# Designs tried in a protein design run: designed miniproteins, single chains, continued (5). Part 19

Each design is a single chain, and the fold is of that chain. pLDDT is the mean over its residues in the fold that is shown.

## One batch from the design tools (miniprotein)

Design m16678
Fold by ESMFold2-Fast:
Structure m16678 (fold): chain A 61 residues (1-61)
Amino acid sequence: MPSLEELAEERLREALERMRTASPEEQEKLFVETVKWLKEQNVPEEIALRVMRELLRALAA
C-alpha cells in the first residue's frame, strides 16, 4: 500500500512528464493542481516543499 511519500513522488513524476510536452500556461496549471493536491492529502511540509521545488525547476527551464 503506497505511503503519502510514495503517492507524492508518483504525483510529481506524472506532473513532470506532463510538463515536458505542455505549454507554459498548461505547466502553470499543472503546478497549481499539484500544490492543491498536496494540501488536500495533508502531505508533510518537508515532502511538499521538495515536490514544489522540482516543479518550479521545470517551470524555470
Scores: mean pLDDT 79

Design m16679
Fold by ESMFold2-Fast:
Structure m16679 (fold): chain A 69 residues (1-69)
Amino acid sequence: MSEEEFDVEVAYAFALIAASLLKKYDGLTEEADRFKQEAEEAYQRGDVERVLEITREALKLGDEKIKEK
């Protein structure tokens, strides 16, 4: 296991979790589906950096939605 670098499978799992959590917020279903699709495409390419970036963007959007309440 790469301790300093995330395996693409592990990164993809985090992206899926983030997207699934985002779906719980009304109005973010389409964004959640977009993040899931982009993460799956990056995962198929083995692009760990992109998968992690997608995860960060999904979490950022969720945080922004909470703050807008």
Scores: mean pLDDT 73

Design m16680
Fold by ESMFold2-Fast:
Structure m16680 (fold): chain A 70 residues (1-70)
Amino acid sequence: STAAELRAQLDRLRAVGEEALAAGDLATAMITVKEIERLAEEARRNGDEALAAEARATAQHLRDKVLAAR
């Protein structure tokens, strides 16, 4: 995947995760966290350290919100 494609995917996954949290769907939110973590690893393997760091931060933020909501 290109950096632009991974960026667009991160933006979509962030929206899905936030919508799932707003709906109380913690299972979907946690699945989204795992998908963002996979995206972070792909970005890292592609040498896009900035995108990888942003994806990890996004995943951690969503994970913290899931833990606070339970």
Scores: mean pLDDT 88

Design m16681
Fold by ESMFold2-Fast:
Structure m16681 (fold): chain A 70 residues (1-70)
Amino acid sequence: MLEEGEKLFEEGKKAAEEGNLEEAVKLYSQSIEKYEEALRRSEKVEEAMKNLSEAQKNLKKVQEEIKKKE
């Protein structure tokens, strides 16, 4: 779960850098879900909390960028 979240987070970062903002939102949201699942399962809690925080921060930035285009 944690490793899957990390992969999705990196894919979200690439999508955001390429300007694929809607795809970045989907990937960050999926990453957050995987990190939250890791926390519920007590899987690598410290790492999952840190990664969850970063994914949430990046998701917020991408959502704000999308709102500017609406």
Scores: mean pLDDT 81

Design m16682
Fold by ESMFold2-Fast:
Structure m16682 (fold): chain A 62 residues (1-62)
Amino acid sequence: SLEEKAERILESLKKAYEEGDEVAIEAGAHDLGLDKEEIIRLLEEGNYEELKKKIIEALQKK
C-alpha cells in the first residue's frame, strides 16, 4: 500500500539523517520530487507525521 511504502521511505530517510548520509537524503529527495532542505528540517524537528504526508502526496503524483 502507499502507507506501507511511505513508512519504509520515512525509515530510510531517518536512518540516512542519523548516519549523516546527505547523499542518500539528496537521492531520496530527487526521487520524491521534494526539497532536500525541507526534508532535513522536518527530520531535525522530529516532525515525522508531516514528512510522511509529503511522501504519500509525492508517491500519488507518480
Scores: mean pLDDT 84

Design m16683
Fold by ESMFold2-Fast:
Structure m16683 (fold): chain A 73 residues (1-73)
Amino acid sequence: KKAEELLKKAVEALRQGNYDEAIQYATEAVKVAEEEGNKRLVAQAYSILAEAYRQKGDTEKAEEWLKKALEAR
C-alpha cells in the first residue's frame, strides 16, 4: 500500500532524527491516504507530523496536527 510505504519511511526518518524528511514523507502519506479513502492512515500520518514538529520545537504546529489526528476517524 502506497500510504503505508510512505508512513514507514516517515517513521524511519523520525527514528534517525531527520525531522524534515519525516514531515515530507508524512505529508505525502496524508495525500495518498486521502486518495485511497483510508482515514486510519490519514490519522497516523497526522500523528507523525505532530511528533516531527514537536521534536523540532514547533509546539504550535505539533498541537494543530495532533488535533487533526484525533478528529480523523
Scores: mean pLDDT 84

Design m16684
Fold by ESMFold2-Fast:
Structure m16684 (fold): chain A 69 residues (1-69)
Amino acid sequence: SRREGTRQRIIEAARRLIEEHGADAVTTAQIAEAAGVSRRTLYHHFPSKDALIRAAIAAAQAEREAAAA
């Protein structure tokens, strides 16, 4: 449960920063800071920035589909 909560916080922080600045302008350091985690903890959940961006986009798409239903 604690690990899943941390993963969701990272995804939520990534989504907010991407919405504000765009994916290309966002760094993993900014996402870790916004999520309140270390960069080591972030890389434990996501091996790369690309993996994190894909997860954030997938989460946003799932929420849009849920809202449209």
Scores: mean pLDDT 78

Design m16685
Fold by ESMFold2-Fast:
Structure m16685 (fold): chain A 82 residues (1-82)
Amino acid sequence: LTEEQQKEAEFALLLIKGIIAKHYKDYETAAEWFEKAVELLSKYPEFKEDLAIAYRNLAEAYEQLGDTEKAEEWRKKAEEVE
């Protein structure tokens, strides 16, 4: 794998793990995976679309956990990156 392909594989795997956890209603684990995806994606401006997806999913996870303030923060970040 090239460096670029390695980065794409890493964040894709993190997003998939988060989505799987969210599907099983394991919102704490989902939030952890999406937070890791956000950390990785935020370093690379070329992945704005994936970053927005990670932010939206993270907001949903926090909303399900009852953390409305964090959910709103992540939704705002998703809106700002398109």
Scores: mean pLDDT 83

Design m16686
Fold by ESMFold2-Fast:
Structure m16686 (fold): chain A 63 residues (1-63)
Amino acid sequence: GHHDYAEAAGAAASAGNAETAARYARKSQLLGGDPEYAEKAAEAARAGDGEKAAFYARLSALS
């Protein structure tokens, strides 16, 4: 579900794969994750901040 995509987004961001992280964060949002945190995760991933991207992706899943 959306938790799996949020975790995958966080993992991709931590590995430096900003495009993959943004894609998974959006999928998490579409499946019922918190859209604000998913957007912040995608923005952090595009900026190269893997730690913030992972943090926000997890918050999206838990919301």
Scores: mean pLDDT 69

Design m16687
Fold by ESMFold2-Fast:
Structure m16687 (fold): chain A 107 residues (1-107)
Amino acid sequence: SLLDLVRELAEAFNIDLSDEILEKIAEAVGRYAPPELQVGVLTAVLSFLQEIKITPDEDLSKLSEKYGIPVSTLRRIKREIEAGSLSDETLELLVTDSIEFVKNSYL
């Protein structure tokens, strides 16, 4: 299942996210991403969330420049990660942006 895959990827890459976040990512990717892109989208979402988690608040402007996401949005996502749960709005944004990233990287 996608949930088993997301847990395996999180362990393999030492991604420290709550089980609730991992479950919601698997569900959102399964719902919004085309089957052929799901592995790439999972990897992109997990990497992005880990990068936000480890980036200090004062350095979020660098991630904003890198990903084209407002600092205020990144700060909100970081607080959601710290709370151990992502909103549906955040999940939809992350999966949609990751789909476009994967498509543009491999097509």
Scores: mean pLDDT 83

Design m16688
Fold by ESMFold2-Fast:
Structure m16688 (fold): chain A 79 residues (1-79)
Amino acid sequence: DKEKKKEEAIKLLQEAARLSTDPEVRELLTQAILAIKKGDYEKALELVKQALETAKRNKESPEVIELLEKAIELIEELL
């Protein structure tokens, strides 16, 4: 169900933002959640990939990295 995948992706991104200590990562994830809600999955995917690169560069926790990678997989299934 496409709606369930959308809800799961949003929940993963919200959890990643909650665990993140990086304001740049949190801002990118806020924008990605809005893109998913608007049905713009291509933009959401780009924003989450940018958040993942920023998280890796700034040495965020493994839990944040894992949540972002899982969210990318779900968003790709929505394309």
Scores: mean pLDDT 89

Design m16689
Fold by ESMFold2-Fast:
Structure m16689 (fold): chain A 108 residues (1-108)
Amino acid sequence: MKTATVTVTAEAYDEQGRLVASATSQPVELKVGETATVTLTLNLPDEPGLYRIVVTATADDPEIKAEILDVRAEVTGPGQVRVTATVKAVERKEGEPNSDTAAAGARL
C-alpha cells in the first residue's frame, strides 16, 4: 500500500478577484483510503465584504490523488478566517490531476 504526502493550500480572493491572503498546511502523510482534517488560518484585510476561499489539496505521488471531501470557512476574529478541510488519499486514475480544488465563502 502506497503512502503519499498531502499538502493543503487555502487562498482568499476579494470581491474584485484579487488574492489577499494565503496559507499552506504542514505536509500530512496519508495511505490510500485514509482521511485527515487540516486546519488553516487566513489573515485577511480589515475590510468588510465577501471573500472567496479556494482550497487545493495536492499529493506528492503520481499514482495518488488528494480528494477534498469537505471545506468549511469560519470567521474567528477581525480579519481572521479559520479554514477546515477534510482530505482523502485515493488511487489516481489515468488522465486525472493529482490535486483537487474546492471553494468556500466568508463574509466579514
Scores: mean pLDDT 82

Design m16690
Fold by ESMFold2-Fast:
Structure m16690 (fold): chain A 59 residues (1-59)
Amino acid sequence: MKLLEEITKRLMEEYGLSEEEAREIAEIAVSLYEKGFLPEELVLPFAEMLADAEVKYRG
């Protein structure tokens, strides 16, 4: 899915996450969108929120 790839790449570039970590977060956000719990415009902000939490609590 194009959205999954775009979010994964952005999380790696913006937050310094590994491909594995970024993909896991992106999959969670995209899954919520596919189930109708998130509108498309909130998928990236939600993924960024999860990425920020991951970096903050791990570092």
Scores: mean pLDDT 80

Design m16691
Fold by ESMFold2-Fast:
Structure m16691 (fold): chain A 61 residues (1-61)
Amino acid sequence: SKNAEAARAAAEAGDAAAAGAAGYQSGLVTKNFELARKAVEAAARGDAEAAAEYAIQGSEA
């Protein structure tokens, strides 16, 4: 999905904010608010890789 692709690109660039945004969107699409929250929390601590993993999980990669 486009969210998984965006998340992978953000993780490669080290862009935690972009990875978190992708995870938030994935959580909204799947209505998994815990997944969306975890992605945002990972991005807030600068963990682009963890934020991207939550985005990929929510996006049916």
Scores: mean pLDDT 73

Design m16692
Fold by ESMFold2-Fast:
Structure m16692 (fold): chain A 90 residues (1-90)
Amino acid sequence: SEEYKKKIEEAKAEIAKDPNNAEAWLELGNAYFKLGKYEEAAEAYEKAIALDPNNAEAYFNLGQVYLAAGKYEEAEKYFEKAMEIARKGA
């Protein structure tokens, strides 16, 4: 848990330097997800997606957040979008 708290602070520091750093937002979402902070994870992933709409990983991870929260219809939509992006990138 302390490792993920440290990663949250590191990601926030990167975002403070460059709020348009999609990778930093993705890392922030990943750290929140590992801590079970699903609302904060979803918000960070949504920001990463807004900055980089072709990031299949961000859509897949957002789908996992909704799945963990029991929101199955929303999870399915994000998994489908992740698959669509991954297929177009190959």
Scores: mean pLDDT 88

Design m16693
Fold by ESMFold2-Fast:
Structure m16693 (fold): chain A 72 residues (1-72)
Amino acid sequence: GDISGLSEEELLAIAKEVLASNGVDPSILVRVRKVSKDTIELVVKDPQAIPSSTLVEIMKRLGVTGIALVRA
């Protein structure tokens, strides 16, 4: 979807749903930030716990072309 119409709280909720659906603990995701209209930043407690395939699913679900991971 177009992320310009979504709040960071809504992006966080959607990203957590994708994590949970892929067997990743959604509590490790602290925050989602909008970097641009098509790029997001995930603030996570353990970036290594998130498989690259799960990051691709988050990108597809949100309709973004860029994703950054930062450690909380």
Scores: mean pLDDT 85

Design m16694
Fold by ESMFold2-Fast:
Structure m16694 (fold): chain A 61 residues (1-61)
Amino acid sequence: MKEELRKKGEELLKKALEAIREGRYDEAAKLAQKALNLFHEAGDDEGVEKAQREIARETGA
């Protein structure tokens, strides 16, 4: 249940990093944002912080 949401969040975050490597920064930010939403639903505040940090690093926000 919550583990499933966390796994999906991790997968989307990984896709965000792959998009960065390909120079698709807007896509990477959107994927990271979606991962953030999944961690939020799972009650995983550490995952939320991780996703926000990845968004900030790549978008300069």
Scores: mean pLDDT 76

Design m16695
Fold by ESMFold2-Fast:
Parts: sequence; C-alpha cells; structure tokens
Structure m16695 (fold): chain A 41 residues (1-41)
Amino acid sequence: MEEFKKKEKEINERLVQSTDPEEARKALDELEKLRREYGKK
C-alpha cells in the first residue's frame, strides 16, 4: 500500500504540472488502473 500512495502522489503531481488535456486524461487513466490493481487487495 505504501507504493500505491507514492505512485498516486506522482500522478497527482503530473496532473498539477500538465495543462495538456491529453496528458491529464492519461494520468487519470493510470490512476484508475492503479486503484484497480491495489483496491482489489
């Protein structure tokens, strides 16, 4: 779960830094996939 929090933070930082909607969408997709992977446990 600690890896989950670290990766979630990284994705959030990318979202804040990027003004590109495509990049933001990709980051959101990655976040959702991360939750699916770790949320199951």
Scores: mean pLDDT 74

Design m16696
Fold by ESMFold2-Fast:
Structure m16696 (fold): chain A 86 residues (1-86)
Amino acid sequence: MEIGWKKREQVLKAIDALRAEGLNVEAKVEGDELTLRVSPLDPATAAEQYARAKTLIMNMPDEVKVRVESDDPELLEKAIEILKKA
């Protein structure tokens, strides 16, 4: 699902909000596009994935085009709402 253009600060706030809601977040960058994949919280991987996502976003341009993905439609809708409000 395409969210559109977001400032780095807005994306960081959104990732913090997704984490607070009990979601795992993986980040991938291709050019100026950032893809966030959300999944149910896995305590074994959550902290590492969150740290990697934050590091990657901190090194991105000030504005990025954001896309969100999930295998779970309910989690996808939740992530879309969080990202749109950021």
Scores: mean pLDDT 80

Design m16697
Fold by ESMFold2-Fast:
Structure m16697 (fold): chain A 75 residues (1-75)
Amino acid sequence: SAAEAALEAIRRSMIGRVEANANLSEEQKEEVKKRIEELVAEARPRLLAATTREERVAVLVELANKMMEVIDEAE
């Protein structure tokens, strides 16, 4: 679905940013990636339950913001 494709695109983009982040050790990268996967798992049922485009966008924006916060806190 378009929602699943958007979720996967955000996940891949954020994982790529973690892997490219020179301020994180390999151990920190693994922990941050694990937290990102947990955030994806938490957002997925909310995304699938959303009935409007506006609700889906809100879930994805909140997810992206939480992922960025996790990366920022690890630095």
Scores: mean pLDDT 86

Design m16698
Fold by ESMFold2-Fast:
Structure m16698 (fold): chain A 56 residues (1-56)
Amino acid sequence: SAAEAAFARGLDAFNAGDYAAAAREFERALALDPDHERARVLLEAARDHLAAEAAA
């Protein structure tokens, strides 16, 4: 599904350290599938990384 494709792209971005792209893709996955627990957890993690990078 489009939600699973977005989640997979989010994982690839997160593993590459591209937290901005990861957050965007996880938000897209949740917009398509609000029950996607993994996307929600990883979106929070990606946002925490972005906040830390902005403060560095």
Scores: mean pLDDT 87

Design m16699
Fold by ESMFold2-Fast:
Structure m16699 (fold): chain A 81 residues (1-81)
Amino acid sequence: MDHTVELATEGIVETLKQHADLSEEQLEEIRRRTRERLSRVVDDGRALAQAIVDSLLEAGREYADEEGKKRLEEVARKLAG
């Protein structure tokens, strides 16, 4: 497995754990879907960066509180820029 995909997936999951109340099953599903998404674009840096941002923001929109959403937007901005 690509180390970049694993690091990005783990970063997204850890960020979500800090800012959203998610069960282990929900975190496992998010991790699985994120890994599949990132693996499809791992050879394209621009597509990979966009997929990381999209995955983080989509999960944040569904599960994070207001403070969590703000922190996730900041993380996404740093990953995209």
Scores: mean pLDDT 75

Design m16700
Fold by ESMFold2-Fast:
Structure m16700 (fold): chain A 59 residues (1-59)
Amino acid sequence: GMETARRALEKGEEMLAAGEPAAAITAFSEARRLAQESGDEELEKRAEELLREAIKAAK
């Protein structure tokens, strides 16, 4: 189905809360890409911040 940047971001947050940082990295990367394509700079910045957090959690 169609994925929105916001829905991908929410999925990533759910995965982080569930202790699945590797899955969260994938979801936040998709959220960043979708936000860039739509020109949503605020959502892109939020996705990048959460992506950084997920990467740290995966180490």
Scores: mean pLDDT 82

Design m16701
Fold by ESMFold2-Fast:
Structure m16701 (fold): chain A 90 residues (1-90)
Amino acid sequence: MEELRARAEALIAEAERLMREHPEVAADPARIREPTEEQAEAAERAARLYEEAARLYEELGELEKAERLRKEAEILREVARAMREALEAR
């Protein structure tokens, strides 16, 4: 249990680090203009990290925490998709 929580916290910390290094990833998907490949990759990676952390919290029985993390991952997936679409349109 403690090991699973520590792992989930480490995943969240890594996702938060990526978002701090790429603040554009926190933007509204509708407002994304001229993203970089690096920003799209950061959004995709942060989304995967939050999804994995959500899975671990679900195993811990902390379902509300898992749901919040999944919603964060969904937002980041939408941002990543918008960034990829903008990059492909060039």
Scores: mean pLDDT 81

Design m16702
Fold by ESMFold2-Fast:
Structure m16702 (fold): chain A 69 residues (1-69)
Amino acid sequence: MSLEEIAEAEERLRRLKDEAVEAARRGDWEKAQKYLEELRRVLDELVEKGVLTREQRENGYREVEEEVK
C-alpha cells in the first residue's frame, strides 16, 4: 500500500474509535457496538494487507474496548 493509503486507513480507524466512544458516552450502546465491529473489520483487513502487525491490531481493539466501557 502507498503511504497515502496508510494515512487514510489510520484516519478512518481514529474516526471509528471516536464515533464508538461518543455513541457510548450518549448511552447508544447498539450504535457503539456497530462502530466497534466496523473497527475490527478494518483492523483485520489492514493486517491481511500487511499495513498493520497483529500486535497493533490487538492493541487497537483493547484501547477502544476500554474507552467504550
Scores: mean pLDDT 77

Design m16703
Fold by ESMFold2-Fast:
Structure m16703 (fold): chain A 92 residues (1-92)
Amino acid sequence: MKEKLKEYIEKLLKVARENGDEETVQRAEDIKERLDKATSPEELEQVRNEIRKLADELARKGNKEALQISLDLGVEDIKEAVDRVIEERKRK
């Protein structure tokens, strides 16, 4: 999972650099540094959420690669929500 998040943040960093948005480049580099330092599942989840927010923002600006990353991360969130509903249903 950490390897996939590194791939996503590197792609988003490239997009930010191509757009010439220095603030977004700095934000992506800060996220990448935090990902490199993350060792717990909780830290990885926080970084994952930040990557998704950045992908969503760049996707809204029309970037197709950022849209794909946002969708990939969103599908994982939907699966977790569905699994939770199944567990609640199995209770009675």
Scores: mean pLDDT 75

Design m16704
Fold by ESMFold2-Fast:
Structure m16704 (fold): chain A 48 residues (1-48)
Amino acid sequence: KKIDEIIEKYKKGELTYSIALDEVSKLPDFNLDTLREAKAKIEKLEKE
């Protein structure tokens, strides 16, 4: 999934939080569930 690719770049420090969410919002299949999934994955990484 393109979401996982964006989250991986965020994890590596290549993207800031704001840029990562902006990239997710530009996905052709973007919806509220897509945004929720991305935020949950980022929150999980921040907790680790």
Scores: mean pLDDT 76

Design m16705
Fold by ESMFold2-Fast:
Structure m16705 (fold): chain A 65 residues (1-65)
Amino acid sequence: MKVEVTLKLDTSKLSGEERELAIELAKVKVGLEAQKLEAELKKKHPDEEIEVKAYVDVDGERIEV
């Protein structure tokens, strides 16, 4: 089972410093949620290979976490 979790950010109204902070916090948040999802899926499907990938989409640029 393959699952992708993507958090989309629109940074068009943020300053450079605010943009960097928002991206950092988004990476932490989506990474934690992906880990939680992977753990729950592995509990429900112990005999299946579970792959969960986390991404932040920053103004159309997709960054893997």
Scores: mean pLDDT 84

Design m16706
Fold by ESMFold2-Fast:
Structure m16706 (fold): chain A 58 residues (1-58)
Amino acid sequence: SLEEAIEKLKSPDPFEQLEALAEITRLRDPRAVEAVTEALKSPDTLVQGAARRALEML
């Protein structure tokens, strides 16, 4: 669900963050915009890239 994806996005684990971003991108729900914007601040470059893609689709 969107709520679970947003919670996983707050995880320190980059694998969980990537799974959350994939789910958020699939759902295309604008309620995730703030959480995805925070993910852009991640030091992990894969997470940053996935977050940027998610924002383009929201």
Scores: mean pLDDT 80

Design m16707
Fold by ESMFold2-Fast:
Structure m16707 (fold): chain A 86 residues (1-86)
Amino acid sequence: MTLTVEVVGADDKAKAIARQAAEDLRAGGVPTTVTVEGDTTTITIENAGIGDFAYVIALAGELEAAGYKVTTSVSGNTFTITATPK
C-alpha cells in the first residue's frame, strides 16, 4: 500500500530529521518521495510494509530526542506527526 507521513509544525531541524529518515528508507530499496511546504514535510512511501510502520515510530522517537513534543494520529493510510518545540 501507499503510506503517507505528514510532519506538521516542523522547523528546519525537524525537516532535516524527517528528510534523513526518508533517505534511509530509499537506500533500503523503498520508493520514497519527500516534499516540504511551509511547516509540513510530507513523506510518501510506496509499497509500505511492516518495516515502514516501524519508521513512523522511529521518526517520532528521533523528534522527541531532538527536543520536540510529538503527537501522532492516523487517518486512513496517512500518519500525521505533529512536532512542537519544547
Scores: mean pLDDT 76

Design m16708
Fold by ESMFold2-Fast:
Structure m16708 (fold): chain A 64 residues (1-64)
Amino acid sequence: SAEKAAQVTRDRLQKAIDAGVSEEELVALMGELLTEHSGSDEDRAAINSEINRMAREAGIAPPE
């Protein structure tokens, strides 16, 4: 589901932030997450929205 995809994305990004990875490594992870999808447009949109939100909260430009 879209909600579950968003939650998994949040958890993975938060774990990386808590581990103290570099901004460069965090952006690379965001790019990897943006590539992952379940075959659902809704799941992909939810993942993309969470990446953009978390990037903004962390003060990082989202990957293109």
Scores: mean pLDDT 72

Design m16709
Fold by ESMFold2-Fast:
Structure m16709 (fold): chain A 85 residues (1-85)
Amino acid sequence: KKEQLIKEAIEKLEKALEAARNGDFDTAIDYVKEALKLAKESGNKEIEKIVRNTLRAVQWAYLRGDREAAVKALEEGLKKVKEIY
């Protein structure tokens, strides 16, 4: 069950990355928020921290109009989550 929640969080982060690559920041942020909810429900505090930091980085990149920074933050967040999973 907890492993399945993390798998679903990874799927949401992958969808967020595709949305960010297409310049759809609102959709990307919504997917990262859903991934954070799943990470919290999993009880994996390390993954929750990574996803929360990814959300902050994507939101900050969006505020300054930096699509490349948002994409990089999502790629780095996904890599870190997959390394733990």
Scores: mean pLDDT 88

Design m16710
Fold by ESMFold2-Fast:
Structure m16710 (fold): chain A 67 residues (1-67)
Amino acid sequence: SAHLVERALVRLHIETGSSMSAEMGRKIAEALLAGDVETAARLLAEGLGLSFEEARKRAEEVIREMQ
């Protein structure tokens, strides 16, 4: 759900200490809601300064929680 995605993005923002634009957050949320792990991971890595491996793990976790 959108609410679960919003919660996960807020938690990731707190954990990384990184800020991202509203536009980037929207694109990440769209990818997560679509179940597109690769796109979500790429955008998370760019937006939050995570490694692609860590971003992919986080994207998979969020998508799993929505099922």
Scores: mean pLDDT 77

Design m16711
Fold by ESMFold2-Fast:
Structure m16711 (fold): chain A 62 residues (1-62)
Amino acid sequence: SWLEEVEKAAQEAIALDPSLKEEAEKLVKEFREAVERKDSKAAMEKMIETGKLLQKAKEKAA
């Protein structure tokens, strides 16, 4: 599911850069809330932001 993918990306970002924990947890929460209210646009935006956060963590870890 997309929720599992977002949660996995957030946890991977936190593992690579623990300083991102609060931002990653906020993005997962906001994604869950968007899905619950059927807001597909907000859900997509939070998914993209989580992917960017993971990419940033990977670049910093390299």
Scores: mean pLDDT 83

Design m16712
Fold by ESMFold2-Fast:
Structure m16712 (fold): chain A 57 residues (1-57)
Amino acid sequence: MLGSELLEEVKKKLKEAKNEEDREILQNAIEAYEDPSTHEEAKPLLLIGALLTIEYS
């Protein structure tokens, strides 16, 4: 619930990304989110950080 909607948004942005740097940022965020060693508290922040980075790049 907390990160699942953000994860869907990141995956959508990845498919629609204009440049290779944005795609790399989004893919890295998805990989970190799916890593079982990543704390639940950190997961939504990783996704938000990626979305903000591509928006303001």
Scores: mean pLDDT 76

Design m16713
Fold by ESMFold2-Fast:
Structure m16713 (fold): chain A 71 residues (1-71)
Amino acid sequence: MWEELREKGEEALKAGDNEKAGEYFEKAAREAERQGDYKTALEYLGKAIEAVKGDKEKVDKLLARAERINA
C-alpha cells in the first residue's frame, strides 16, 4: 500500500535521511504502478526525485522510470 510507504518517506525526510526517503517514495511509486495508478506513480517518483535531488545517479534512475511510465 503506497500510503504507508509515503508516510515512511515523510518521516525519513523529517529525520534528515534523504536516502531512505527517496527509497520509500520510489517503493510507493512502484506499488501504485503495479495497481495501474500511473498518475500516483508519477507523483511519488517526483517526491523521490526531490528527496534525493543531491544524488545525480539516483535522480537519473528515477527520471528514467518516470519516462517509461509516461511513454
Scores: mean pLDDT 80

Design m16715
Fold by ESMFold2-Fast:
Structure m16715 (fold): chain A 92 residues (1-92)
Amino acid sequence: GEMAEEAARRAVEAAERAGAKGEGKVEGDKATLTIEGADVGMAVAAIGGATEAMLKGAEASVKVEGDTVTLTIEGGDDEAIAAGLETVAGGL
């Protein structure tokens, strides 16, 4: 929903401000945030976002491939997805 889409945009903006490339997608009850050129701190921020989403009833995973970090949140409502993505933005 609108909250998740705004949170994804904010996470992308935070990643870009931190010197990485961010891409966010929100589709129904699923959100994917990809950070390219990520450092270890950005991976930790993604793990924090996954944890927050799971505490709010969503499923979440983080995948790290080289310098690319991908956070996937599934099965959450708009508030759970937004909370996860806002946690990433705050940690970047």
Scores: mean pLDDT 85

